# Designed miniproteins, single chains, continued (3): the designs that were tried, part 7

Each design is a single chain, and the fold is of that chain. pLDDT is the mean over its residues in the fold that is shown.

## One batch from the design tools (miniprotein)

Design m8214
Fold by ESMFold2-Fast:
Structure m8214 (fold): chain A 94 residues (1-94)
Amino acid sequence: SLKEEILARIEEASEAESLELYLETAKWVAENSKDKKLQMNARMLALALEKVLKTKPEDWEKANEEMLKLLEPAAEAAYNGDYEKAEEILKEIE
């Protein structure tokens, strides 16, 4: 099942202590989940993890603040059940 595969991927990423495996898991959930809320959250997590992986540790605080500001409108739309608006915002960030 989708749930069992998500849990297996999370466990593998956790055991490996790998942000790259967490990113791959988030991307896979975003592509394969039928739950719109989980899909949007996974897509936002993937964008945040990609930014962290491409950013030097000394710049992480600034990168985190930038990503939070960019993702906040999408998170608010998703929280309110407006998944179409959340998707439009995320496409502009990607």
Scores: mean pLDDT 78

Design m8215
Fold by ESMFold2-Fast:
Structure m8215 (fold): chain A 100 residues (1-100)
Amino acid sequence: SKAEILEKLIEKIRELSEVLGEIVDILQDEKLKKKAQEIQELLLNTLIYVRNGDIEKAEKDLEEVKKLVEEMKKEFPIPEELAKKIEELLDEIEALVKEA
C-alpha cells in the first residue's frame, strides 16, 4: 500500500540522514556540512512529493540528490564503507519511489 511505501521511505531517509551526519562529524568540514544539509532538504521534498502522489517531481529531486552525492564523493575523502551505505540507501529509496 502507499502507506507502507511511505513508512519505508521515512525509515530509509532517516537512515541516510544518519549516515550523512556521521560523515559530517568525522570530516568536520563546513562545505561538506552544507552539501549534506542540501541533500537532506531534497530528500524531505521527495517524501512530500511521494505523499502527494507527485512521483515525477520526487524522481527529479532524487536525480539531484544523486548528483550532489557524486560531487560530495569527488570533493571529500569520505570513508568507502559510508559511501557504499549511501549508494545502497539511495538505490532502496529510488526503488520505493518507483513502486509508489
Scores: mean pLDDT 88

Design m8216
Fold by ESMFold2-Fast:
Structure m8216 (fold): chain A 80 residues (1-80)
Amino acid sequence: VAEVSEEINKEFAKAEELAKTLTEEEIEEKKKTGGEGILIAYAWSVLKLKENPNPSEAERQRILEDLEEFWKLYDERVEK
């Protein structure tokens, strides 16, 4: 299942690049649409954590939620 993992990593890299160009409002909108939007939201959260390594409790919760959404999408793709 390395092919699926590589595909997800590739999509995450694209989402990270896209997240750098989008506003927070646009990221929230894409997150609500699901699918690729979840990867973009996760990438945005990771970028924000890198900018602020000491996030607030609320920011930590958002990052965890985005991470859970990302892994849910990943698990669905690893299904078969």
Scores: mean pLDDT 65

Design m8217
Fold by ESMFold2-Fast:
Formats: C-alpha cells, structure tokens, sequence
Structure m8217 (fold): chain A 105 residues (1-105)
C-alpha cells in the first residue's frame, strides 16, 4: 500500500508536467514517465493477492491504452493531433489514479 501511495503521488506530478508541456519533446518525456509509473503500479497489483482480478485487468487495459496513446503522441504532426493525444493521455492517467485510489481504500 505505501509503495502504491508513493507511485500515485508521482503519477499526479507527472500528469501536471504533461498538462504544462508546451513542446512535443516535453510531452513525450512526461508521457514516458507516466507509462513507467503505470507499469510499476501494474507489477505491484499483480503481486498483491488482495487486489481483485477485475481491478488488475482494468489497470492492464488502461496501461495498454496509455501505450497506444504514447505512439499517437510520437506520430503527431499537427498541433491538433498533438493536443488530442496529450488530452487523452491526461484523461487515461486520471482514470488510472481514480482506480488506484479505490484499491487503496
């Protein structure tokens, strides 16, 4: 629980970095860190038998969505594509935060 709480706070910080990113390089750096933290969260929840399978499966689904959105961000060539990928990464990251908060209750 303590390590999940620490990762949750780091994830909040990274989402704010992503929100404030004005360049593609800044956004990719923040999004890459978001993916790393999400992967670490998934590792911890699969090691914890008290976490229901339904919640573990949802975290994996969100992690896969973040991976696809990271590729969309890398491929973005217009300001509109960049903003859309960034906004979706933030939304999925926030959904993952809510799910982890529910696991910690």
Amino acid sequence: KEKLSELLEKMREVIEQLRNATTKDEALKAAGELLRIAGEIYRLVVEDPSVPKEKRDRILSLLRELQNLYLDLEKATTPEEFQAAKDRLIAVGEELIELVEEILK
Scores: mean pLDDT 86

Design m8218
Fold by ESMFold2-Fast:
Structure m8218 (fold): chain A 81 residues (1-81)
Amino acid sequence: MYKLSEEELKGLINAVNTLSKDMEEKNVSEEQQRRFLAGFLRHQIPDEALRAEIEAVLNDESLSREEQVERIKELLRSHLA
């Protein structure tokens, strides 16, 4: 299975940041934001372990949407180092 390159990981971090800000500016509901991000990342990420960690963050009801987005970006950054 194809592994994400450093360029692809950086692109995903930028995409998550841009999509999150766009959805917040458009006042999209938290549930719709979660579903959109989950679907987008599931399609882009072939790494099963990374995908599972991202799904766990998105399903953590104790985290705000902003905290979920930041944790996802940190998970993606951890794969760059």
Scores: mean pLDDT 74

Design m8219
Fold by ESMFold2-Fast:
Structure m8219 (fold): chain A 86 residues (1-86)
Amino acid sequence: SLQEAQQGVRNALKHVASLAASGDVETARRAGRLSIRSLRAHGHTEAADALEQALDGLIEQASKAPNVEEGREIGEQVGEELGQQL
């Protein structure tokens, strides 16, 4: 459903952003790729495509956050914005 796709994107972006803000950019990128694959496997193709397009920019932005909590908040904001576009 659209709601499941939106929640999947929000959860993925928060998790990826938190990892990037912690300085673990490689793990963040891997987590993002796994989330994209999971969304596609569940038929959420539009959500997977949106996350794939946003992934590099999110990691760059979140990695500059002063702490993990602020990084997570960046991920939540981006996730809400992408969810609204689905």
Scores: mean pLDDT 85

Design m8220
Fold by ESMFold2-Fast:
Structure m8220 (fold): chain A 92 residues (1-92)
Amino acid sequence: MLTPLEFEAEVALALAQIKVAILKNSKEPITDEEAQWLIEELKRAYELAKEAGNEDLVKQVREITEDALKILKEKGASPEVIKQFEELLKEI
């Protein structure tokens, strides 16, 4: 059974996964606002997973963050955005 913190982390991860899929399949350039929303959700998921002590959730946050970074680089996101994702990966 998921704890409330694990449930919140799963919700944040699910939203991040959906956003990554949307960005990957979009023909439009990624806005800094969209990337900022995604990094904030990933940071929230990481903090919740870490507080819950759930290493599997922490691993999932890392994997989604790596996928997001690849897509952002492919779609020409700003260097400032790329830096934020790289810094998050160093913390995870």
Scores: mean pLDDT 81

Design m8221
Fold by ESMFold2-Fast:
Structure m8221 (fold): chain A 79 residues (1-79)
Amino acid sequence: MENIERAIELAEPEDPELAAEARELLEKARAAKDPRTQAQYLILAVGLLRRAALTASPEVREEVLRLVDEALEEIRRFM
């Protein structure tokens, strides 16, 4: 979850609306009772962050994509 939270922080200055939506999904993931539901919310947050990265500066884009890829590797352990 730290990787997703860091990616949200990096994306927020360039796309505050998508960052806020991703943060809401991260909160839902934290509140989820089962690993599958948690993984589903985290995957949705990753999708939003990837979309934010497409319109970000090159440096922010590369770092956000790196962080979300690391988060996906963590999520795959629960699937």
Scores: mean pLDDT 82

Design m8222
Fold by ESMFold2-Fast:
Structure m8222 (fold): chain A 69 residues (1-69)
Amino acid sequence: SHMERERRGIELGDEASRLIGEASDYRDKADKLAKESTPEEGKKLRDDADKFVSDSTGRANDLIRERNS
């Protein structure tokens, strides 16, 4: 039904927002730790965080696409 589709759309949007927020928080924490680390360790922390952001953004985009279909 239309109401079930609307509810599912809200749930998918909320989950996408949660994933994006979690990824942003993770990157911010990694940046702070990297500043207190050696250059080599800091690079690894940032690279790991960039991968997590990329993966989470991809998942969020999949959820948004499902919502819009």
Scores: mean pLDDT 85

Design m8223
Fold by ESMFold2-Fast:
Structure m8223 (fold): chain A 62 residues (1-62)
Amino acid sequence: GPLAEATAIVARHLPVADPAYAARLILEAMAGDPAGGAQILRENAGLSLADAEALERAARLV
């Protein structure tokens, strides 16, 4: 599901102790502007276009 996909992306790109918890917070923060949030993560966290688009889709479902 969307949270599991977001968790996998977070685990690959961010040095966090709990990727599942971090993914939930990121998706909630992105919910108001999923496209803008995905762009910020591409620019600042090194996400690929595909991973950023996957997080944008997941955030639209939160």
Scores: mean pLDDT 84

Design m8224
Fold by ESMFold2-Fast:
Structure m8224 (fold): chain A 108 residues (1-108)
Amino acid sequence: MKRLLLLVTATPSSIVVTVQTPDGTMAVQVIDFIAGGSDVPTLIRLAKEAVESLGGRVVDESLHSPNTGAVRFETDASVEDIVQATVDRIVDHYGLSRSQVQPIQVYE
């Protein structure tokens, strides 16, 4: 399993889900939704559930900032699969439209 970092950031205009590998690969997906720091504990929980649903193991969780939650985990899944699973859980939890979800972007 590879060790990855997942960040969930709540802003007044969006929720941003980012997954990073130690070698610099990064996947990002943005959801158009009015969120705030009070949503961060829920976003961390949904991210942990997404990681575990794909057979991953959560190593650590923390608040990176008042608006950003961080989850460190080990997985054999792709960064895209983890981002997509996390976004799907956020969409389902808040009852959002798929039209609010921007296309996933992957950087190496």
Scores: mean pLDDT 86

Design m8225
Fold by ESMFold2-Fast:
Structure m8225 (fold): chain A 61 residues (1-61)
Amino acid sequence: SAQAQQAKKLLQQASTALNNGDYQKAIDLAQQAKRLAQQAGNTQLEKAAQDVLKQAQDKLK
């Protein structure tokens, strides 16, 4: 679906931001990816987005 494809692209951008130390940007992108994955009903993509989100949040703590 279009939502799943957009979620995948946002997840890639979130991972890049995480690798660059842009943790707030990684959080924002991962949250958007998670929402789109949920709308698409793609549970694997939702879990992947949640994992990136958790990693970025843990870096800010």
Scores: mean pLDDT 87

Design m8226
Fold by ESMFold2-Fast:
Structure m8226 (fold): chain A 86 residues (1-86)
Amino acid sequence: MKATIKEAEEIVKKHGSETERKLFKEMIQLIEDFLKKNNLDESTTSFSEIREKLKGMDLDEEEQIEKNKVLMALDWIEFVVKKAKK
């Protein structure tokens, strides 16, 4: 998905349910923590760029668990955003 984290947040705020907005805050925190750790900017980094960064990482078993959590958060947000875009 070409959308940035900031664009996804704006879509969910306008078109998401109350439950989806609450879950979005929790899911976005996982992604924001990943972005900060990797010096990526939330306003310019797309979901596709985050996925490519994750694919390129050489990870141990513990880091692989963290990667899987971020991937699950990305999948959920992309689903909600695509649904909201009509």
Scores: mean pLDDT 74

Design m8227
Fold by ESMFold2-Fast:
Structure m8227 (fold): chain A 87 residues (1-87)
Amino acid sequence: MEVQKEIEKILEELRKKLKEKGVPEEAIEAIVNTVRGSAFLDVETAERSVELTSRTLLEKGLLNEEQARIAKEEGIKASKKVVEAVK
């Protein structure tokens, strides 16, 4: 499978999980775009980027505390899969 197709599959799965867990669609795309960027990062930096995006969305009022926790956890899981797919 081409790496780009595998990444898009990971991102689509992430979108579905976030939507099922009650994360607003506006915030989902910000998390997904951050996770897509993980293709160019190491695992530690990718995790940090997802944490930062989730915190920023919380501070903007786009997520509550529980939604920010879910976005961080699912985003980190997806970012690790993206990093693995490109190596």
Scores: mean pLDDT 84

Design m8228
Fold by ESMFold2-Fast:
Parts: C-alpha cells; sequence; structure tokens
Structure m8228 (fold): chain A 66 residues (1-66)
C-alpha cells in the first residue's frame, strides 16, 4: 500500500483518535519508510521499483501530507 493507504489502514485497526491521525501525518517521512519496507517484504520489490511506483503516483504522498 502507498503511504496514505497504509496510514489509514493502521489507524483504522488501532481506532486512533484525531490527535493520533494528525501526529501520524506529521511523521510522513517515517511512514514512507514503513511503506517501502512493506512493499519490499510482501511484494519483493527492489528499491528502484519502489521509487518508480511512488514516482508514478506522487499525488498519494501529497494526499497523505494533507
Amino acid sequence: MFARELLEEVLKKRKADEETVARARALAPEIDAETRRYLAEVYKMTEAQIRELLSRRPELLEEARR
């Protein structure tokens, strides 16, 4: 999942409050690293493939920041 989708899934499972959601969005760089790790482990993607995937959909990272 992309950073935004991963963030929403994690927060949904943890029943996070509004404060936690705001804090998670502020930690977007850390969440991005978690997303890359997830893609590498689950889909066995290389760093180059992950970078290309995120590059093709930069709007998802922008949405996660808002």
Scores: mean pLDDT 52

Design m8229
Fold by ESMFold2-Fast:
Structure m8229 (fold): chain A 101 residues (1-101)
Amino acid sequence: GTIKTENAAAGTVVDVKVTLPDGTVYEKRLTANENGVVELQAVKSPLEMIYLNVVLEDGKPVIADAGVVGPNVKPGTYTIEGTATSPDGTQTEFKKTVTVP
């Protein structure tokens, strides 16, 4: 799959909570790379399906895009929510619902 990449503050910490279609909840702390991308690959299934794109908006980190991508995606509704904290301590909350047919 193709993952969006946008410029964001490197070192932004993203605390992610993912609710699977069956109601199972997973939590993970991730760090944005120099391209402002957080991609979960082979860290822990099912979280390897999650992508996040962190961008700067008025100097604050926000989640521009979040979704579910990968070979092991199951049909149903996924809820991705969490908090992005920039290196300067600015925090932004996000929530996105993704439905896989």
Scores: mean pLDDT 64

Design m8230
Fold by ESMFold2-Fast:
Structure m8230 (fold): chain A 92 residues (1-92)
Amino acid sequence: ATAASIARARAEGEAFLKEHLTPEVIEKAKPYIEETVKRGKEAGLSDEAIEYLKLATLVAHAASTDPDPSLVPRYIAIVLRLIGAALEVGLA
């Protein structure tokens, strides 16, 4: 994996959230994002890795509230790519 694959994971996550994220999802996701930041810092992850995990948390929460079951495989793919990006930058 290259810097280009990491940039793509972020762009796909942000673009998908722009189309599927509601204000209610953002509000409900706040405590989970705060926990992700806290645990990421405790684990010694970089700020860049934590940002990818924040995006993954938002996508996962959007998936849990989205009424369209056909989008579930896409949500899963985006979450896994963002977690992969976090591992590539956070564990190096």
Scores: mean pLDDT 74

Design m8231
Fold by ESMFold2-Fast:
Structure m8231 (fold): chain A 73 residues (1-73)
Amino acid sequence: DAISKLVEELVKLANEYPEDRGYLQLAASEAVTAAVKDPDNGLKISAELVKRYASKASPEVQEKALKAVEEAL
Protein backbone atom coordinates (compact mmCIF):
# COMPACT_ATOMS: atom_id res chain seq x y z
CA ASP A 1 0.00 0.00 0.00
CA ALA A 2 1.20 3.49 -0.86
CA ILE A 3 0.44 4.72 2.66
CA SER A 4 2.50 1.94 4.24
CA LYS A 5 5.47 2.84 2.03
CA LEU A 6 5.15 6.53 2.90
CA VAL A 7 5.06 5.76 6.64
CA GLU A 8 8.06 3.42 6.26
CA GLU A 9 10.11 6.14 4.54
CA LEU A 10 9.20 8.79 7.12
CA VAL A 11 10.12 6.44 9.99
CA LYS A 12 13.41 5.66 8.21
CA LEU A 13 14.16 9.39 7.98
CA ALA A 14 13.27 9.79 11.67
CA ASN A 15 15.90 7.14 12.48
CA GLU A 16 18.50 8.98 10.37
CA TYR A 17 17.63 12.36 11.92
CA PRO A 18 16.71 11.71 15.58
CA GLU A 19 16.67 15.46 16.41
CA ASP A 20 13.58 15.76 14.19
CA ARG A 21 12.17 12.33 15.02
CA GLY A 22 9.03 13.71 16.69
CA TYR A 23 8.18 15.92 13.73
CA LEU A 24 8.73 13.16 11.19
CA GLN A 25 6.65 10.68 13.21
CA LEU A 26 3.87 13.30 13.49
CA ALA A 27 4.06 13.82 9.71
CA ALA A 28 3.70 10.06 9.18
CA SER A 29 0.69 9.89 11.51
CA GLU A 30 -0.97 12.89 9.85
CA ALA A 31 -0.29 11.46 6.38
CA VAL A 32 -1.99 8.15 7.27
CA THR A 33 -4.97 9.89 8.84
CA ALA A 34 -5.46 12.33 5.95
CA ALA A 35 -5.07 9.70 3.23
CA VAL A 36 -7.44 7.23 4.93
CA LYS A 37 -10.16 9.88 5.37
CA ASP A 38 -9.75 11.51 1.96
CA PRO A 39 -7.52 9.64 -0.50
CA ASP A 40 -7.78 12.29 -3.24
CA ASN A 41 -7.04 15.33 -1.07
CA GLY A 42 -5.28 13.63 1.83
CA LEU A 43 -2.14 12.84 -0.17
CA LYS A 44 -1.79 16.51 -1.19
CA ILE A 45 -2.26 17.60 2.43
CA SER A 46 0.27 14.94 3.50
CA ALA A 47 2.81 16.37 1.03
CA GLU A 48 2.42 19.84 2.55
CA LEU A 49 2.76 18.48 6.10
CA VAL A 50 5.81 16.39 5.24
CA LYS A 51 7.43 19.39 3.52
CA ARG A 52 6.70 21.57 6.57
CA TYR A 53 8.18 19.15 9.10
CA ALA A 54 11.14 18.15 6.90
CA SER A 55 11.99 21.82 6.17
CA LYS A 56 13.89 21.95 9.48
CA ALA A 57 16.13 19.06 8.39
CA SER A 58 18.68 18.80 5.57
CA PRO A 59 17.58 19.28 1.93
CA GLU A 60 18.23 15.56 1.41
CA VAL A 61 15.62 14.68 4.05
CA GLN A 62 13.15 17.04 2.38
CA GLU A 63 13.84 15.44 -1.02
CA LYS A 64 13.41 11.89 0.28
CA ALA A 65 10.23 12.72 2.21
CA LEU A 66 8.62 14.49 -0.76
CA LYS A 67 9.74 11.70 -3.12
CA ALA A 68 8.01 9.17 -0.84
CA VAL A 69 4.79 11.21 -0.99
CA GLU A 70 5.05 11.56 -4.79
CA GLU A 71 5.57 7.79 -5.10
CA ALA A 72 2.41 7.27 -3.02
CA LEU A 73 0.38 9.61 -5.26
Scores: mean pLDDT 70

Design m8232
Fold by ESMFold2-Fast:
Structure m8232 (fold): chain A 89 residues (1-89)
Amino acid sequence: SAREEALRLLEEQVRIAAERNGAPPEEVARALALIPGLIEEAEKAGLSYEEIVEALELQRKIARGEMTEEDLERKERLEKKAEEIEAKK
């Protein structure tokens, strides 16, 4: 149930971010279709729901060219964690 709630909240966050950035409905639909796969990968990687949401927000900012210094630090932290997980494979 917590996973289902996280999925719905993540979908909502994607919609909010898309509306904030003026993304068309078709792009929103594509982003939403990726969420189940991203959650599965993140769960296997040991990422929290908050870290998954953060990663999606960063992807949107990268696509828009709106990355701040704080966003770069967040991206580096998530990439480091992903590298550590991949190294343990």
Scores: mean pLDDT 71

Design m8233
Fold by ESMFold2-Fast:
Parts: sequence; structure tokens; C-alpha cells
Structure m8233 (fold): chain A 89 residues (1-89)
Amino acid sequence: MKELIEKAEKEAREKGIEEGKRLYKETKSEEEREKIKEEIKKKLEELKKYLEENKDMSENERFALRIEIVYLEGILEGMDEAEKAEAAA
């Protein structure tokens, strides 16, 4: 079970990174990129707060929230990687 959770988290992060890179490249303006990052950061804060405050939730619910958090963190990481790659080109 734990190995399956770690694999799912890794896949979620990798998918998030790819989505973040895509969003960066497809977004036409720096203002739109900042707005996307801000919305994702806000959602991450809300999800992390919910997870921390609701320690008595089911393992399945906790797992689903953790996967969503990892995916969203991946999107932010992917956007930052794409920005650095574009600056280097």
C-alpha cells in the first residue's frame, strides 16, 4: 500500500510539472501567468489547511487530497522550470 501511495504521488507531481510547463507556454502574458500561479497557491493553502484541521478524515479522503496537493505543487514547479528554460534560451 505505502509503495503504491509513493508511486501515485510521484506520478501526480510529474503530471503537474508537465501541465505547469504547458500552461506557461500557452499563456500569452506575464499577468495571466501570475494570475494562474496566484489561484493555484490559494487553492494549495486551502487544501493544506483542510488536511491539517481535519486529521480524523478517512485514509481514502486524505490520500485524494494529498494527491491533489502534490499535483498542484507540480504545476507551480513546472511553470518555474519553463520560465527558467525560456530565460536560458
Scores: mean pLDDT 82

Design m8234
Fold by ESMFold2-Fast:
Structure m8234 (fold): chain A 97 residues (1-97)
Amino acid sequence: DRRAKLEAAQQRADDLLDQTFKVSEESSKGTLEEAKKKHEAILERARAEAARIAEELGEEGQGLADYLLDRVSGAVKGGLLKHEKSLKEREKKKEEE
């Protein structure tokens, strides 16, 4: 059933997005360098899953694969920007005290 395969692929994409947000939360406790390494790892996993979806579902899978890569890339970029902003705010507060 093609629909069941598409639904399963969509669930895998959603699971990867959830894992991306968890990586962003975990990496917020470390250095920016550690955060970048963890985000690079999740991006590599997203690329592998996107390739698998495209191979499994053909042209219909390409749309989902592109969606997954766009959403993971956006979440990674947003997470790193939020972490950098948080570090700058903390440094400013230390200078004011």
Scores: mean pLDDT 76

Design m8235
Fold by ESMFold2-Fast:
Structure m8235 (fold): chain A 74 residues (1-74)
Amino acid sequence: MIVLSARERDVLGAVFDLDTRGPATVREVAEATGLSQATARRILDRLVAKGVLRRTADGGYRVDVEALSRSVLA
């Protein structure tokens, strides 16, 4: 199972909420979580490295549905 810190969970939740409207930007995640854009970017990149999020061609971030599927099937 993928283990997330409290801050990574906050960022993931913000991306999940924003994903209903399209890919989340670093700015939108920073505004939703109260983080600086630099901090939000670092956490987003860590979540991509963990396979929980993916980057879009437009520089946004989306939830990785395959990672969610693996968690449900395990």
Scores: mean pLDDT 74

Design m8236
Fold by ESMFold2-Fast:
Structure m8236 (fold): chain A 100 residues (1-100)
Amino acid sequence: SPALIGERRRLKSLLDLQIDIYREKGHEEAVKLLQEVIDEVDRLVRENATPEQIVAAGERIAEKLRELAKKSPDPELQEDLLTFAEQVRADLRRMAELKA
């Protein structure tokens, strides 16, 4: 689906941009986690994951981002990671809806 391909490219662009921002600020753990998120999204697409699998992955990713936020000594990074967790969850849910 062209719409699904478009949403996947949009999410990848957002993740790449966020990685660049975190790398510039020296947030190494956040960079590593977002790279793992990109790898997981790529795997979901490669393996033609079901809508249910995509939603489940979004929930798991959001939880990992919240866990990192909770461990972060930087309050700005903590708030940003919590906000980003909800954005990634919403984006994967949208991808799942486009695949259903």
Scores: mean pLDDT 84

Design m8237
Fold by ESMFold2-Fast:
Structure m8237 (fold): chain A 71 residues (1-71)
Amino acid sequence: MLPSEEELTRAFAEIHLATLLAVARSQGLEDAVKVVEEGLDRIRQAKSAEEIEKIYRETVKKVDELMEKAK
């Protein structure tokens, strides 16, 4: 049985955001931690692959902006 596009997209996004969460926590970036946690919650509630991809991209963009400001 092949996973659905939604299941694959969700799994991909969750794994990548979980990795990003670990990085943010290790660096003490509290704002980035909150953004990733919110993104993970939104991905869990998302009902389509398109919605999951949108949430993932928005979350990564916000984290990148916060990491640039922390330099």
Scores: mean pLDDT 82

Design m8238
Fold by ESMFold2-Fast:
Structure m8238 (fold): chain A 55 residues (1-55)
Amino acid sequence: SPEVERLHQRAVDALREQQQAQRDYDAGRSSLEEVQRAALRATEAVDELIRALQS
C-alpha cells in the first residue's frame, strides 16, 4: 500500500540519519544527545512500519 511504502521510506531515512549521527559523534562533530535523538527516531519509525505490516 502507499502508506506502507511511505513508512518503509521513513524507516530507511531514519536509519541513515542514525548512522550519520553516530559517524559525526565518533569524529567529534556532534553530541551524544544528537545520537540518542536519532536512535529514538529510527526506533519509532521501524516500530510504526512493523505495526502497519501486522495490521
Scores: mean pLDDT 89

Design m8239
Fold by ESMFold2-Fast:
Structure m8239 (fold): chain A 60 residues (1-60)
Amino acid sequence: TDPAATLERLAEAAPEIRDQLLEIAEMARAGASSEEIGERLDAMSPEQKAALLAAMRALA
């Protein structure tokens, strides 16, 4: 359960939101909590969330 590594993998699968996911991965590497990461992900637009879900499905 490395959230930074997971976000980096998702960034490769979702180039449209790559910079957003890499920014959140850097937060995780800097010691951000799972709750802080979750809040940042929840703050994404509906279109960004749809891209994230598509990437998660592709990697499953």
Scores: mean pLDDT 79

Design m8240
Fold by ESMFold2-Fast:
Structure m8240 (fold): chain A 78 residues (1-78)
Amino acid sequence: MKKLLKRLDELIEEGKSLYNDPTMSDTDRAMAQKMVKKLEEIKKQALEGKLSELEVDIELGSIEVHFAVLKQLQSKRK
């Protein structure tokens, strides 16, 4: 669980970086905000023991794919 919580905190910070980037479109920023809210809910449920380590790992993997797409879009604007 500690490694998953660290990954989750890193993804929350990455998502915040994406939606605070003024070069990102309103649509891309809204997507990043939505993903951050989902990550915060996953963290809450994991800390409450409502999600297993496997469930957390699967959810984080899905969000990592979405963030990879958003980061690719961000890099085109550098």
Scores: mean pLDDT 78

Design m8241
Fold by ESMFold2-Fast:
Structure m8241 (fold): chain A 113 residues (1-113)
Amino acid sequence: KLEGAKKTLEQWREELRTVLEIGTKENIISEFEKEVIERGIEAIDKAIKEDKAPEVVKAIINSGKLTDEQVREALKSEEFENRVKVITAALDIAIKLVLTRAVDVAIEKEKLR
């Protein structure tokens, strides 16, 4: 419910901040991906302040993968639907980076055999 959705957004925000920090330091994210993550963090902060966490979480869970063009269009406005798209895109970037790191660890273990 309301409290659960807010905690979910707070967790996603911290994960996005971590990905932004690591991705920037290791130069593994593009400038576009960096902008999307930064705008996603801002959109989450706004949703929490506006007490819209349940609506945002529900919309994100029901969203599909977005194209780069759809994300670029979403970055042009602060409307609810566009904020949801930006958060969704930021989370997709974070998931890809986490999966890539897991694959790299698996490859390293294979090389030690």
Scores: mean pLDDT 78

Design m8242
Fold by ESMFold2-Fast:
Structure m8242 (fold): chain A 67 residues (1-67)
Amino acid sequence: MRVELERTPEEKSRRILLFVDPTTLRVVIADESELEKARKHKSYVEELEKRVETPFYNIEFMRLKIR
């Protein structure tokens, strides 16, 4: 409670962008639109899974989404 006093917009963004991929049954960083792209490019899904295995996904991936 007193120790966990660190909040960054990155942390909040990671949680909201964290989504479970129904195709692989794994956790991926994206919403439905990004998952559709990832499904077409399986290599994307594999990268997302590797990053999401950590409690915090790569923020760079979130930026990739808006591009």
Scores: mean pLDDT 44

Design m8243
Fold by ESMFold2-Fast:
Structure m8243 (fold): chain A 80 residues (1-80)
Amino acid sequence: SDEELAEQFLKGFRIAMKEIIDYAKKNNWSLEEFKKMLSAAKQIAVETAKRFYPSLAEKLEAEIDKLVEEAIKEYEKILK
């Protein structure tokens, strides 16, 4: 179902956020570099959601926004 595919999409995006955090930490990325990467990842994810899951796009975009915000907050804590 579209709902199951959307759930899998969000699960994949959560995994990607964690991998980006781990990579950024290992490579001593600045917060600015981290935010630039997340901005690019968000844009790709939102455009993909709008194209393939148009009926769920607004809900997916909201969840993507939350995951990106959470990842930024987590990385800010790591840098302290």
Scores: mean pLDDT 86

Design m8244
Fold by ESMFold2-Fast:
Structure m8244 (fold): chain A 92 residues (1-92)
Amino acid sequence: MQKEFLEKPLNEIKKLLDDAVASTDPAEAKKKFEEAEELAKKLIDYLKKHTPQKLVDEVTEEIKSYLLELAERAEAAGKPELAARLRKAAEE
């Protein structure tokens, strides 16, 4: 039920993360990742003010799971520095 409300902002964050991993330019990858981080923080801040903690935890876990999946893909693609950054972001 709550997932439909969050679909658009979550998809936007995921798209920026996908673009960061797919980018062949390290500077572009960094910018896309930083944009995704800023959007994720804004979304979590909004949820903390307007939604139960359970939903905040569910959204945080979904973002963390996606970051870890992308970290494995980045590592497999020969981008260990990006993989390390994605894993560190997932620990937040």
Scores: mean pLDDT 74

Design m8245
Fold by ESMFold2-Fast:
Structure m8245 (fold): chain A 60 residues (1-60)
Amino acid sequence: MDAVAEYMEKASEKEKKALKAVLQSLLNGKSKKEAIEEGIKAGADKKTAEKITELVKKSL
């Protein structure tokens, strides 16, 4: 939780939207690949979406 909160404080608007999309995807039981794709759709590049997905998974 704290690591995700710190990321959100420093993140750009696109990164914040990507993190929210990834978190919702993972909470809905979707795969890591689907979560990354949702992050990309929210405006993040693939590397950022992968990093956000790993951060969120470690926080759950």
Scores: mean pLDDT 77

Design m8246
Fold by ESMFold2-Fast:
Structure m8246 (fold): chain A 76 residues (1-76)
Amino acid sequence: MEVVELELELPAGTSPEERNAAAIEAVRRALPAARVTVVDAAGELKAGESDVLGLQVELADGRVVLARVRITAVPR
């Protein structure tokens, strides 16, 4: 299975639900994704920390890829 790595920055205090949504959006912008499933969900994140979310992505052509989205919390 192909692995795709993506990075994004979000403000400190962004909820786990908001980070999951941002990761899904990042995947949809980067890949021709037909379906996205979160398999390793966001936890709590403090300023200066990073978290890595795992998403299973079904592409429009039927291939399945694992996306790893690294989210870094920016201060304030």
Scores: mean pLDDT 76

Design m8247
Fold by ESMFold2-Fast:
Order: sequence, then structure tokens, then C-alpha cells
Structure m8247 (fold): chain A 78 residues (1-78)
Amino acid sequence: SLVEKAEELKAEGERLDAAGNGEEAAKLYREAARLLFEVDPESWRGYEALANAYAAAGNVEEAERYARLSLELRRRRE
């Protein structure tokens, strides 16, 4: 499924980010977010993946923006 593929991409992104390869991690996180948004345009997991992508790329302001949106969407669904 698209969700399973997104989880695989997130796991690989986390591995690359931990290894110091933030640029490649950001690409994988963005692809994971794209797949999650295909399933649900308001996916809190999609926005979480976007936040991780921006953080890995060093864009703290956008990372914080999408992290806050992810938390708000999760709150509305739970």
C-alpha cells in the first residue's frame, strides 16, 4: 500500500538523517509525505513527514510550521 511504502521511506530517511545525510533524508521524507497526502490530503503523518524533511534540510521555520499543523490535525482525529 502507499502507507506501507511511505513508512519504508520514512525509516530510510531516519537512517540517512542519523548518518548525517540530511539532504537525502529530506528527499525521502518529502516522497513519504507525497504518498501519505495521496491517501489523505489532511494526513497528520504527511505533515509530520514534511516537518522532518524541512528539519533534515536545515529549514527550522518551515519544520516548526508543519510540525504544528501535524499536531493540530492529529488532535482533531484523536
Scores: mean pLDDT 87

Design m8248
Fold by ESMFold2-Fast:
Structure m8248 (fold): chain A 78 residues (1-78)
Amino acid sequence: DEILELVEKAMEAIIEGNFEEAQKYGDEALKLAKEKSEEIARVIAEGLTRTAGAAAEGTNVEEKAKEGLERVKKELEK
């Protein structure tokens, strides 16, 4: 799934502190998700925002990225 691959790349970029790359991949994933379902787009946006927040605080970044990615995967499997 192209959407899942883009979200994974966005999450990896957040973990690495490359927020410019994260925004690029995230925006691309959101554009594709909106064509399928607003629910998928919301789940992606929430996951990315929570992971970026964790990165800014310097705590639990990888855990938040994993949780967000698992939620996106579940929505895509519906």
Scores: mean pLDDT 83

